Designed miniproteins, single chains, continued (2). Designs and how they scored, part 15

Each design is a single chain, and the fold is of that chain. pLDDT is the mean over its residues in the fold that is shown.

## One batch from the design tools (miniprotein)

Design m4497
Fold by ESMFold2-Fast:
Structure m4497 (fold): chain A 87 residues (1-87)
Amino acid sequence: SEKLIERAMELLREAERLLQEAQAAIDTGQLDEEQLRRRILEAEILLGMAKIIIGVLKTINEEVPKELEELLERVDALLAEVRARLA
């Protein structure tokens, strides 16, 4: 269970890093569209995997740390923001 929490945190932190890099690339006008789309897709996959782990933790009635829930919300919001900027 602790290892699942750690794994979900690692996945979310990596997704956040990728989305922050994508956001910085958009902000600087350095548009490699293929590279941006790949980073966003990778972040989306990582976020999806973290959501599955969190879902499993809730199903087996384990307490999800607030820090993990807050990180999930932050990454989900950041993904939505980055997607909106590319629409």
Scores: mean pLDDT 85

Design m4498
Fold by ESMFold2-Fast:
Structure m4498 (fold): chain A 65 residues (1-65)
Amino acid sequence: SAALERAARAVAEAGGAPFEVALRDLENATKAAGAPEEVVARAAERYASDGTTLAAAGGLIEASG
């Protein structure tokens, strides 16, 4: 999705993970959280901006509640 691709690019730009890995992790996190993709994407982008690059790809969505 466009939202998850945007978030995956933010994670990759911050140096946490390659785009493809970040995108896959965000897709998995969206399914696990049961949240809309835009909510997951915004959470990942906020934490990528805080320097939590790898965590933004997967584990962060749970922590952001």
Scores: mean pLDDT 67

Design m4499
Fold by ESMFold2-Fast:
Structure m4499 (fold): chain A 112 residues (1-112)
Amino acid sequence: SEEDIKLLKEAQSLYDKAVEAMEKGNYEEAVKYFEKALELIDKSKIKDKSTLRFKAEVYYLLGIAYLKLGQYEKAKEAFDRALEIARSAGANDTFIQRLEKLREEAEKKLKE
């Protein structure tokens, strides 16, 4: 519906703000914007492959933000969610391999 498309456009705007915050090293602000983007994606009834791939990308960057903040348990959880969604949505093998490596990095940090 038009309402569902509007939610995804608002999620994309929040994603853009989160990426800008990441580039500036404002990782706490980036987390806030990524979490709001995920809320809007989940409220939308559109669950096509492109929307699921977008959701996986949001979890991927959210995981990186958590790694930068030293929040390794949250980072691992975000990467696990990204992997589950990416595999379900038929994402590229190189993206899946990147997520697996980042998940392993977060897990190793938890055991230091």
Scores: mean pLDDT 90

Design m4500
Fold by ESMFold2-Fast:
Structure m4500 (fold): chain A 86 residues (1-86)
Amino acid sequence: SLEEEADKLIKEAQKVITEIVRQMRAALAAGDVERAQRLLDLATKLMKEIYRLEKIKNDPSATEEQLKEEIERLKKVIDEARAALA
């Protein structure tokens, strides 16, 4: 179901945030403040899209189209974050 897909995607995004935090710590230890700031921005974007998706997922009046749109938004930010983490 779309709800199960949303739940799985939220868990994936949370794991990506954990990896961002790990790499932020490494960047700060290396004195790479610019990289740390970029990683913080990505973590913030992920948290925002997780919040949006959870809000729509938990709204019984939300349409399947709205849920699909929020899923696609979060997928794009996950892809952006994964590219930055590679």
Scores: mean pLDDT 90

Design m4501
Fold by ESMFold2-Fast:
Structure m4501 (fold): chain A 69 residues (1-69)
Amino acid sequence: LTDEQLEEIAKETGLSLETVRRIAEAYLEIKKKNPNASDYEIAKELKKRFPDISYKTALKVVKAVNKKL
């Protein structure tokens, strides 16, 4: 993901750019460990790592990242 794509995701989700960077890094780490993980499984794991965001927000970020990859 480019910095420009991360800024777009931040605008789409209403999260700060820094928060989106942290989530995108975690997303890539989860996907590397489990390449067959569904968007729902990744969102659930992100919710555990980022308890201050809702599951709906985590899923929204996952879908936005997948759309830009």
Scores: mean pLDDT 80

Design m4502
Fold by ESMFold2-Fast:
Structure m4502 (fold): chain A 97 residues (1-97)
Amino acid sequence: MDAETIERLQREALILEAEAVLEIAKKLGIKEAEEYARKAIEAARAGRLEEAEEYLKKAKEILVEKVGPEKFAELMKEPGKRVVERVREYAERLLAE
């Protein structure tokens, strides 16, 4: 894969993971985590991947602090599987083009 394809995959993966984290934050009512997840999505869409990773990391840290690492892992199990599957489908589509 060339550098452009890798960057597109990284951007899509960050967006999908941030959307999953945002959904969990909304269900739990944790507004601070919702805000950081939204910032991560916006940064990723703008191509600022490093900023997106930092915001996503903060959203995850807030959720882990509020519910604990075990419960966070359980909450992320199915959304995480969906993210991996959607990233795989996106990669296959890019390689087919």
Scores: mean pLDDT 84

Design m4503
Fold by ESMFold2-Fast:
Structure m4503 (fold): chain A 73 residues (1-73)
Amino acid sequence: GVEEARRLLAEGQRLVAEGRKLLANAKDLKELTHGIGLILRGIGLIWQAYLLAEKAGDEKLAEEAREALRKGE
């Protein structure tokens, strides 16, 4: 449902933002790989949110997810 899609979008955006901060400030390979992992997990959740929004016919939520994916690239 739409509520699940919204939760996944919010969680995914949070993970991408956190991962990007870690990646930008990484001092070693462990921090670098952790940051990359968070970004990839976040992108996956945003993609799930997009697919659920499309299936539910929520064009606005689908567009929000698409924009989040565009910014995450």
Scores: mean pLDDT 84

Design m4504
Fold by ESMFold2-Fast:
Structure m4504 (fold): chain A 65 residues (1-65)
Amino acid sequence: GGPAPPPALQAGLRAGAAAVAAGGSDKEAMRAWLEAYLGEEVPASTTEAELLARAAELEAELLAA
């Protein structure tokens, strides 16, 4: 890993997760967002709760970095 990611990226992650949770999109949109961020496929069977938990983990990782 390199240096800590910029705060704007953290804000983007939080905003994306919040938009999905607020009904802007369903789990498919959240899954696509996580796939784009991670650079790998997220299973379609993943629940919204699991996707939001993963987004929270990524946010915590960014804050810790």
Scores: mean pLDDT 63

Design m4505
Fold by ESMFold2-Fast:
Structure m4505 (fold): chain A 66 residues (1-66)
Amino acid sequence: SRQKLIEQFQERLKKFEEEGASPELIEEIREAIKALENASPEEQTALALRVIGLEIDYELEKKKKE
């Protein structure tokens, strides 16, 4: 459901904030959460894929800094 997806994204946002992710990444996740509030099922899928991509990019950048 849309509400479960919003809750999952909010949990990811909190983790990114706690780990000190860039302000740009934090803002992109916040915008995705905001868009989800009125998203159609098709838009929900697109937003979920976008956030997954951002999370993958973040984890890859973390590994490069190790």
Scores: mean pLDDT 79

Design m4506
Fold by ESMFold2-Fast:
Structure m4506 (fold): chain A 72 residues (1-72)
Amino acid sequence: SPLDKLREFARKVLEAMDEAGVSDDVRAEALNLIRELFEAVKAGDTERAQEAINRLKELAEKAGIEVEIPEL
């Protein structure tokens, strides 16, 4: 399901951030973006989901982490 793919994506991003040693503030921002993404997908809000994905990708790239966007 799309939610299972998002859960796996979220886990991989958070694990990669923990391995990269990001600050607590960066990790908290990632968690908030992941929450927004899940809520947007559940609501069928494609624009809000895309914004959350883009922000999470930018946050991960700044931490030196490459993220593969899941197919929704």
Scores: mean pLDDT 79

Design m4507
Fold by ESMFold2-Fast:
Structure m4507 (fold): chain A 74 residues (1-74)
Amino acid sequence: GNPLDPDVLAELKALVGAADVDRDGTLDAAELERFRALLESASPAVRALVATLDLDGDGTLEPHELQLLVRSLA
């Protein structure tokens, strides 16, 4: 099954919006750090979804993957 439930995507979009403090639809390096901190208290489903995006092997959030996901939520 696909973990892309509407509730999971809505929570992810809300977390991205909270990290994107100027609301321009992009995440810079500082906003990605905020997103990571918010993700620690997110639901397990959101955390699992982010993990399935093939993030950087170093455990660093890849901006392109997150931005593509956020764009697909629009």
Scores: mean pLDDT 64

Design m4508
Fold by ESMFold2-Fast:
Structure m4508 (fold): chain A 88 residues (1-88)
Amino acid sequence: MEDRIKKALQANLQSFTEEAVRAGREAARLAEEKGDTALAQRLRDAARRVEQLTNEALDGSTKEINEAGAEALRFALEARRTLAALRA
């Protein structure tokens, strides 16, 4: 039971992180194209940090996996908002 829950949480975390990082990197590219190099750098740094937190959390507790998932989701929402603003 516990192993099944942990595997599901790990899979969800990986999916959230992949989506968040993809959105963040796309937002960084658009920011750079528009001349906002500082925003592009911040988005790339945030994407790397989210990837690192996810990798650390995957070998950790269920609590750590959930906390990393919340951070990945927060970054995904921020990246999507940034993408929408840059595309407008």
Scores: mean pLDDT 83

Design m4509
Fold by ESMFold2-Fast:
Structure m4509 (fold): chain A 113 residues (1-113)
Amino acid sequence: YVEEARRAGRRAGRAAEEGGPEGAARGSLAAGREAARGAAEGGGGVGAAAGAIGGAGGYFSGKLGNAKEAGRDAASGMEGAGRGAERSGGEEGGKGGAEGARRGARAAEEAAR
């Protein structure tokens, strides 16, 4: 499940970086929100916090004109959400984190357009 979250995080990060700074800001926030929701659904408060922090970081990096940092923040937040969810909720937490990360990657691709 952590591997699935990591893969989805990389996809979201690439989409954010390619969307330019404004696209990266929107994509990072959307990705972090979905990753946090998935982690919370799996019972992982730590994972939810990691997703939210990564999304917020990406948003601000993108707003400051740094699409590359925004993409890195988004990817890091989604991976952290998956790891935290699995740590707190075990297998069910891992499933929730991975599902949230997949939704986040899709949201980032949509928002970065």
Scores: mean pLDDT 74

Design m4510
Fold by ESMFold2-Fast:
Structure m4510 (fold): chain A 97 residues (1-97)
Amino acid sequence: AGEEALRLVEEASKSKDPKEAVELLEKARELIPQVTDQEVLRQIVELSISMLFSKSPSVRLAALRLATEAIDQLPKEQQKEELPRLVAASILASARS
């Protein structure tokens, strides 16, 4: 499950089509509840945060939702680390868009 979710997010990050990227991110999000590998979840968070800088509002929203769901699957200690990073990236992305 984790490998498939990560693959979908990687494909979304490389896509030049915003509609394709959103569909891939939404599919990855559906798999998040099945992902138990913390390292895979962290990689999904990192890629999702990078996609918050997309020119497409739809891609940014899908990436934000995916990052939030992936962080919610992490242990509380790791959530405290990742949530401030997501918030900071979201603010920065909004200011530059």
Scores: mean pLDDT 81

Design m4511
Fold by ESMFold2-Fast:
Structure m4511 (fold): chain A 94 residues (1-94)
Amino acid sequence: MEEVLREFAKAVQELLTPEDRARLEAGLASGDELLASRELTPEELERLYQEKALALLALGRDATPLLEALSEEAREELLELLKETLKKLKEEKK
């Protein structure tokens, strides 16, 4: 399953512009600040980890610790989000 996530992440990485990468890095910084600054519910924490994992994978960074923290359902949602992101990026280049 991690292999499938990496393959979709690689495809997304190839389609990202420098501006897209900068936006994802800004999103990661904001997410890290949110994680540090307040108490999160388990649902909010899982959502934030999922969003952070998506951004890390898209940027070609190590997401392994976050993937291990996610439920099976959250990993399936992450895979769907990666597939949807890839589809949108491909459609923009048509």
Scores: mean pLDDT 74

Design m4512
Fold by ESMFold2-Fast:
Structure m4512 (fold): chain A 62 residues (1-62)
Amino acid sequence: SSEEQELIETLAQGIYDGEVAGLFKNAEKLGITREQVYELIQLTFSENLSKEEIKERIKELL
C-alpha cells in the first residue's frame, strides 16, 4: 500500500541517518542493553508513557 511504502521510507531514512544508532550508543554509556531498550520502547507505546515516566523507568535499570 501507499501508506506502507511511506512508513518503510521514513523508517529506512531514520536508520540511515543514524538516529537509532545514537539511541543505542547513549544506552550503552549507561550500561543499558539493546534488549532493555527494545523493551522500554515497547512499554512506551503499549502504556503511552510520558517522557518523565520513561526517565523513571530508565533510572530503575541503573
Scores: mean pLDDT 78

Design m4513
Fold by ESMFold2-Fast:
Structure m4513 (fold): chain A 69 residues (1-69)
Amino acid sequence: LSLEELEAMLAGFEAEVAKLMAEIDAIRQKGIDNNDQALIDEADKLRAILQLGKDALLPRLRAAIEAAR
């Protein structure tokens, strides 16, 4: 992969993570509004999984981009 491709992948990944986080937050808020504990719990689980993936991938991808400069 070129440096430009790696930077595009990073930007795309950050944008998709932000979008998914916002959608999960909206699902959680719907659970709160409807007093639906199962929906709140599922949103919390999805958010935790996405956060773990973000925390694992973003630093590695950024390090690869810096190494390619």
Scores: mean pLDDT 82

Design m4514
Fold by ESMFold2-Fast:
Structure m4514 (fold): chain A 99 residues (1-99)
Amino acid sequence: MVATFTGSLSAGSSNSTVTVYVAMEKKGTVEVTINIGGKTINKTLELEAGEIGVVEEDAAGGATVNVTVRGEGVAGARVVLESPESEGEVKSVVMTKTL
């Protein structure tokens, strides 16, 4: 199965993060591709049935984020975009897909 997510980080934020959660229904290898502002990051996870895999990457504010999750036995994936604001507030975007 393949899931794709697209979002953006708040402009001007420092220490923004992209976190990808992958929930497994069956044992398998999962490929997570994260594109942040034109930088491509590839991670491979080997996960058991019922396991949740996590990938976290740092990002600059204002960046466009594209995430692709590919793998056998993936039940669902969740992407969380967090952008800290200057007054201690965090702007969060959460995207979830069942596969």
Scores: mean pLDDT 75

Design m4515
Fold by ESMFold2-Fast:
Structure m4515 (fold): chain A 62 residues (1-62)
Amino acid sequence: SDLVEELAKKLGISKEKAKQMIIGLAKLAEDMGLEVAIQYAQKDLGISPEEAKKLIELGKEL
């Protein structure tokens, strides 16, 4: 998806690795809550809270 490609470019990684990171963010949100997943995305990936929410929603569909 477009969001996978944008994340891959932003982090300098492959699309497959970006997809796995998105799935991991969705799992983190499920296990620890949405706010924890957003904070991780911001701190460790440099992703805005708005982008993180979109990625988490996408990850639930993957």
Scores: mean pLDDT 83

Design m4516
Fold by ESMFold2-Fast:
Structure m4516 (fold): chain A 76 residues (1-76)
Amino acid sequence: SSSLQQGQRLVQQAIDYARQGDIDRALSLLSQAADLMGVNHPLVLRATSLVLRGLGRDDLSRRMDEQARRVQQQQS
């Protein structure tokens, strides 16, 4: 769908900004992607995990990765 395609683009932009150290922009774009794709979408959860690892929040990053794997396995 158009919303899914837009959400995927926002996730890619969020990852790019996170790699550049612009965490505020990355989080804003992830919020917009979640609105389009769902907060539990595996791509949103994995991108959130990447941002959290960059912030040193390894505990939360692991929880997001676990949630993404569970959602993807249940919907596959």
Scores: mean pLDDT 83

Design m4517
Fold by ESMFold2-Fast:
Structure m4517 (fold): chain A 97 residues (1-97)
Amino acid sequence: MDEEMIRELQRERLILEGEAVLEVARRLGIEEAAEYAEEAIRAAKEGRLEEAEEYLRRAKEELVRRVGPERYAELMREPGRRVVERMRELAERLLAE
């Protein structure tokens, strides 16, 4: 896998993780975490991967601050599983051809 393919997978991972965090933040009504997650998705789509990672980190930290680490892990279990599954499917499509 070349560097371009690695960056494409990183971009898609950041979008999918951002969407998962956004889903949880909106479900809980935690506006600040939702705003950071939306900025992470925007940055990732624009190829600003380092900024996307930072926004995603801030969104996750805000969720943990509001609900605690144990409940955060519980809430992210199913969204996180969906991200892993979609990333596996994407990697199979990009690397099989």
Scores: mean pLDDT 84

Design m4518
Fold by ESMFold2-Fast:
Structure m4518 (fold): chain A 88 residues (1-88)
Amino acid sequence: SRAAALAVVKEAIREAGRSLLGRFPASEVEEATRLLIEALEALAAGDLERAQRLGEEAERNLGELLEAIDAELLARREEIRARLEAAL
């Protein structure tokens, strides 16, 4: 289902963020994770303007942390794909 697929992606973002604790301050990891999840939820709801605004805010304030989260998500890509296939 779409809701189950969204839940898988949101959890993958949280797991990527948690893996970066110790490399980045916990407050910044929490903020980046929140902004990315809110942007994803906005995108899923069809609110492209809100998703774009949240993404720009995250990039402006937390760009290095976003690059690290992207790298962690890429490293977990096959695991995330398997969970998405199970959710659909």
Scores: mean pLDDT 84

Design m4519
Fold by ESMFold2-Fast:
Structure m4519 (fold): chain A 100 residues (1-100)
Amino acid sequence: MTVTVTVVATGSREAVEEFLAWAREAIAATPGVLAVSIAPPSAFPERDGLVTAVITVVFSDRAAAEEFARRAVERARELGLEVGVLIEDQDGTETQIVVR
């Protein structure tokens, strides 16, 4: 079984970079991670001083995927970031969370 979590974080460069540092540590500490891809702010256009980063993580366990998504939303909120989270399982089930 695989569950894919995609996190899109937008905000100040400093806040997004702090979020990415947190995400790398959180992913490293999470069991059941099969693959990770991080697209840094340099991969996206900067608009009005705001930058964007995208994190895609593939999990073997749904509970681990949902906990990571929950923690990502919580951390983004603490850093004042706009965040979108998409959770997709093997059956195409989608859960979308947007924090502003």
Scores: mean pLDDT 79

Design m4520
Fold by ESMFold2-Fast:
Structure m4520 (fold): chain A 58 residues (1-58)
Amino acid sequence: SMEEKLAKAEELEREAVRAYLEGRPAEVVADLTYQAVKLVKGEEAGKKAAERVLERLG
């Protein structure tokens, strides 16, 4: 369901924030962000979100 997808995406976004705060590589933060956004908004939106993370943190 959409509610289950939103809950899983929220968890992945929390993992991305945790990875960032723990100083993990930009690629790890980008991958978690990609997974979260892709789950709710699809492949293209996920890729764009990941690219923004890499531009800001990489």
Scores: mean pLDDT 87

Design m4521
Fold by ESMFold2-Fast:
Structure m4521 (fold): chain A 82 residues (1-82)
Amino acid sequence: DRARIEELIRQALSLGTVAAEVFAALARRALKLGKSLEEVLEELKKRSHVMPEEVVQFLEAGLRGDWEKAREYIEKLEKRLK
């Protein structure tokens, strides 16, 4: 659902541009593959060796609507990028 994707990106943007870009990347992949966000996240977990654990944790929290936990994970990711 495009409307759900737009809302999730908007919520993520309130946590910063890194959070918004992470959700936008998940959404672009889901739309390209014709899969749900949850399906793409499960495939992404199988490729955990190529991304920080905090990215997966952030996406899972956001998909649950737990934006407080999502904020904790995105802050950890931002510290890792510095």
Scores: mean pLDDT 78

Design m4522
Fold by ESMFold2-Fast:
Structure m4522 (fold): chain A 77 residues (1-77)
Amino acid sequence: SELEKKSREMAEQFREDSRQARRAAEELRENKPDTPSTISAVNLLEVASETSEFLAEKVEKKLKEKKEEEEKKRKLE
């Protein structure tokens, strides 16, 4: 369905956002180590990465549960 396609695209976007935040944190650690500003920025990016990954997992779990519910209804007939 269109809704399932959009939900998959949303989950993929959250996973990409997570990867980008993680890469940005790694780049800051490599290029600007040991300043308080760098530490704060890295911590914020790591939180952003974890939040986006959590949102992706929530969307993916909802999609999986919907597919399993539909498959169970099909198997009980």
Scores: mean pLDDT 81

Design m4523
Fold by ESMFold2-Fast:
Structure m4523 (fold): chain A 84 residues (1-84)
Amino acid sequence: WTPEQARAAADALIAELGRLADSETDPEVKQKLEEIRDKLRAEVDAATSVEELHRAITNALKEASKVLTPEQVQRLADAVRAAL
């Protein structure tokens, strides 16, 4: 990934996590998605390399996959791929 692609992918993932959280009716899942989104945002803001951005994105997807349906996880993965 280029730095521009990595940042675009992270921004796309943050936006999609926000959309899923906003539409979520389960308050526990909603809170977890907001935590994942906020952690990813902080890690993106602190990142100084493409490797750090890639790690942040990978960790966010892994954490989200623990609380989301396969279809919702696919939506997040599609948002990341579309930005690359």
Scores: mean pLDDT 80

Design m4524
Fold by ESMFold2-Fast:
Structure m4524 (fold): chain A 82 residues (1-82)
Amino acid sequence: DEREELLAKLTPKQQEIFEAALERAEAELEKFKKAVEEGKVEGDPEELLKEVEEKLKEELEQLLELLRNNQLPAEEIAPLPA
């Protein structure tokens, strides 16, 4: 679980930001799946769906690396020991 390993290295605030982005990406993917189901998409829907999934995955991975590298200052003290 590469994503889970990276998330574990982020601050709680950074994890919250990433989780929100992941939720938005999942909603966009579901919206695309519904458009395919309704016959509103031309071409190969499986190929197009895969392209959308790959693009969203790349964007999420870029965000995760950006958060990790920028190490946003912890505005809140985590309740767990370091």
Scores: mean pLDDT 68

Design m4525
Fold by ESMFold2-Fast:
Structure m4525 (fold): chain A 107 residues (1-107)
Amino acid sequence: MEKEEKLKKLGKELGLSEEVLEEPPTELAIRILILSLQKGNKKKAIEAAEIYLEINKEDEIVKKLEEIVPLDDEGKIIRALTYELAKAQPEKSLEEHIEAAKGIVEA
């Protein structure tokens, strides 16, 4: 898959081990996104977010985020992080997850 090759390249450039690069594409994409944000690499964070959203584009939460979060560079990161948080804590509102994702991007 061309997306998997792009993720492995991004992860390798960020110093991830070969073992980590063999993670499923969804898990690898979110890991690269978070690591890129921690390193201040906005360009790689955006690329990882785009791949993550493309993999999950058929999910109802991702489709709902298309209506409420802008599709600019920061919005792509917020959408990806929000969906990951929503999967981890489905009992919380989508609005709470959006605010948490914004906090991660601002940190």
Scores: mean pLDDT 82

Design m4526
Fold by ESMFold2-Fast:
Structure m4526 (fold): chain A 81 residues (1-81)
Amino acid sequence: MEEDLRLALSLVYQALSAVEKGNKDLAIKYLNEAKEILSKIPGTEKVLELLDQAMKALKEGNYDKAIEYLRQAIEELERLL
């Protein structure tokens, strides 16, 4: 569980870095990988919602909003660790 949460956190940080570098496709890839891990862990529903909002913002071209949601997801994941 903790190892899976740390892996998901690492993937969300990598997604944030990809967004900041303008690489939307790479960010979406990392977020999908993080969501797959988190979907198997009870109590991560708020993080999954934030990742879905970030992915929606990325698909709409709203990178600033995506970064805001990813920062919130990181804060929630760190709280669970």
Scores: mean pLDDT 87

Design m4527
Fold by ESMFold2-Fast:
Structure m4527 (fold): chain A 100 residues (1-100)
Amino acid sequence: SKDLLLQHHRDSVQSALLSLDDAIKLGEKNPKLKKAVEELKKARKYVEKGTADDLRKAAAEASRAASIAGEVDKSSKETINLAIGAALNAIGAEFMVELI
């Protein structure tokens, strides 16, 4: 039903925002990850807009952040990459709702 799709959309957006906020907080603890944090902040703004195109952009920015984190900081790499992975999965789920 339409109401179930709207609820699923809302839950997916909220999940993506929470995962991105966690990744941003982890990244802000390390100055070497500043560029990764900026890409995560861009991803968050795209998730808030919620269009299919914006969600694709959010996934791309979050993926770029994961790449930057992997190259710059080995000590926080696992934790921030797990948070970014969760954000990418949540954004992917949200994007699939927009395609229906």
Scores: mean pLDDT 74

Design m4528
Fold by ESMFold2-Fast:
Structure m4528 (fold): chain A 99 residues (1-99)
Amino acid sequence: DVAEKMVANGVPKEEAFLVTGQLVAFEAMDVLGYSKEEAIEFVRRQLQGKLPPDELDLFIQGAESFDPNDTAPLKLFQKVMGLKVDGIAGLETRKALIA
């Protein structure tokens, strides 16, 4: 889980879940060709019953707040995962998001 990896690397839990929601929405839109509404529904469907309500709400808030023009969530993820911090979802960044 991306959120768990971010927390393990010192990101506050609330921020980790928000940022992970943004990154999952990004992947669903960019890789799967989903609209923002479809990406939010994809996130909810994947995590419904798998996360506590508070954590699910943070994740959905992250997905809803996702802005394709804001690279800060992707750069934070790249930094946490020890990847090149360029804000570009290249092959290595995509592998880390899916794993």
Scores: mean pLDDT 75

Design m4529
Fold by ESMFold2-Fast:
Structure m4529 (fold): chain A 81 residues (1-81)
Amino acid sequence: ENYHEVSKEIVKLYNEYKKKNPNITSDQELAILKEIVEKLYKEGKITPEQYKIEMDVIDAFELIKKAIDKLVEQHEAQRRE
């Protein structure tokens, strides 16, 4: 299916950006992924269904990361002297 082609394109663009910007933050990383997906959608390279799935995955990753960051901060504050 088209998902394989879209995933390859996103990975290539992301890896190129990461290679040029090795010190990007996690927030910047997620923002760049969203920009890549939006660009592909605007260019007609992905379907509305693929766009929705890719954006939902990125949004889920952002929520999971925020939850993990809060959990880590809470445990670091409580377990250290």
Scores: mean pLDDT 71

Design m4530
Fold by ESMFold2-Fast:
Structure m4530 (fold): chain A 64 residues (1-64)
Amino acid sequence: APLSSTEAAELALEKLEEGLSPEEAGEALEAAGAEGAGAALKKLAELGYSKEELLEGVKSGLEL
């Protein structure tokens, strides 16, 4: 089954904290079956959001 929005957000947070770039974290989410969340994370990186901004967003309740 695909990851829930919450599970995808938790995985994204984990990968970003491990030192992956937002693009690499997005690829890891897609590999785990969260293709929509992975695409969203990559899109935010393309729009110029930093790793730190994305970490803060996820911690503040941003759903992917």
Scores: mean pLDDT 75

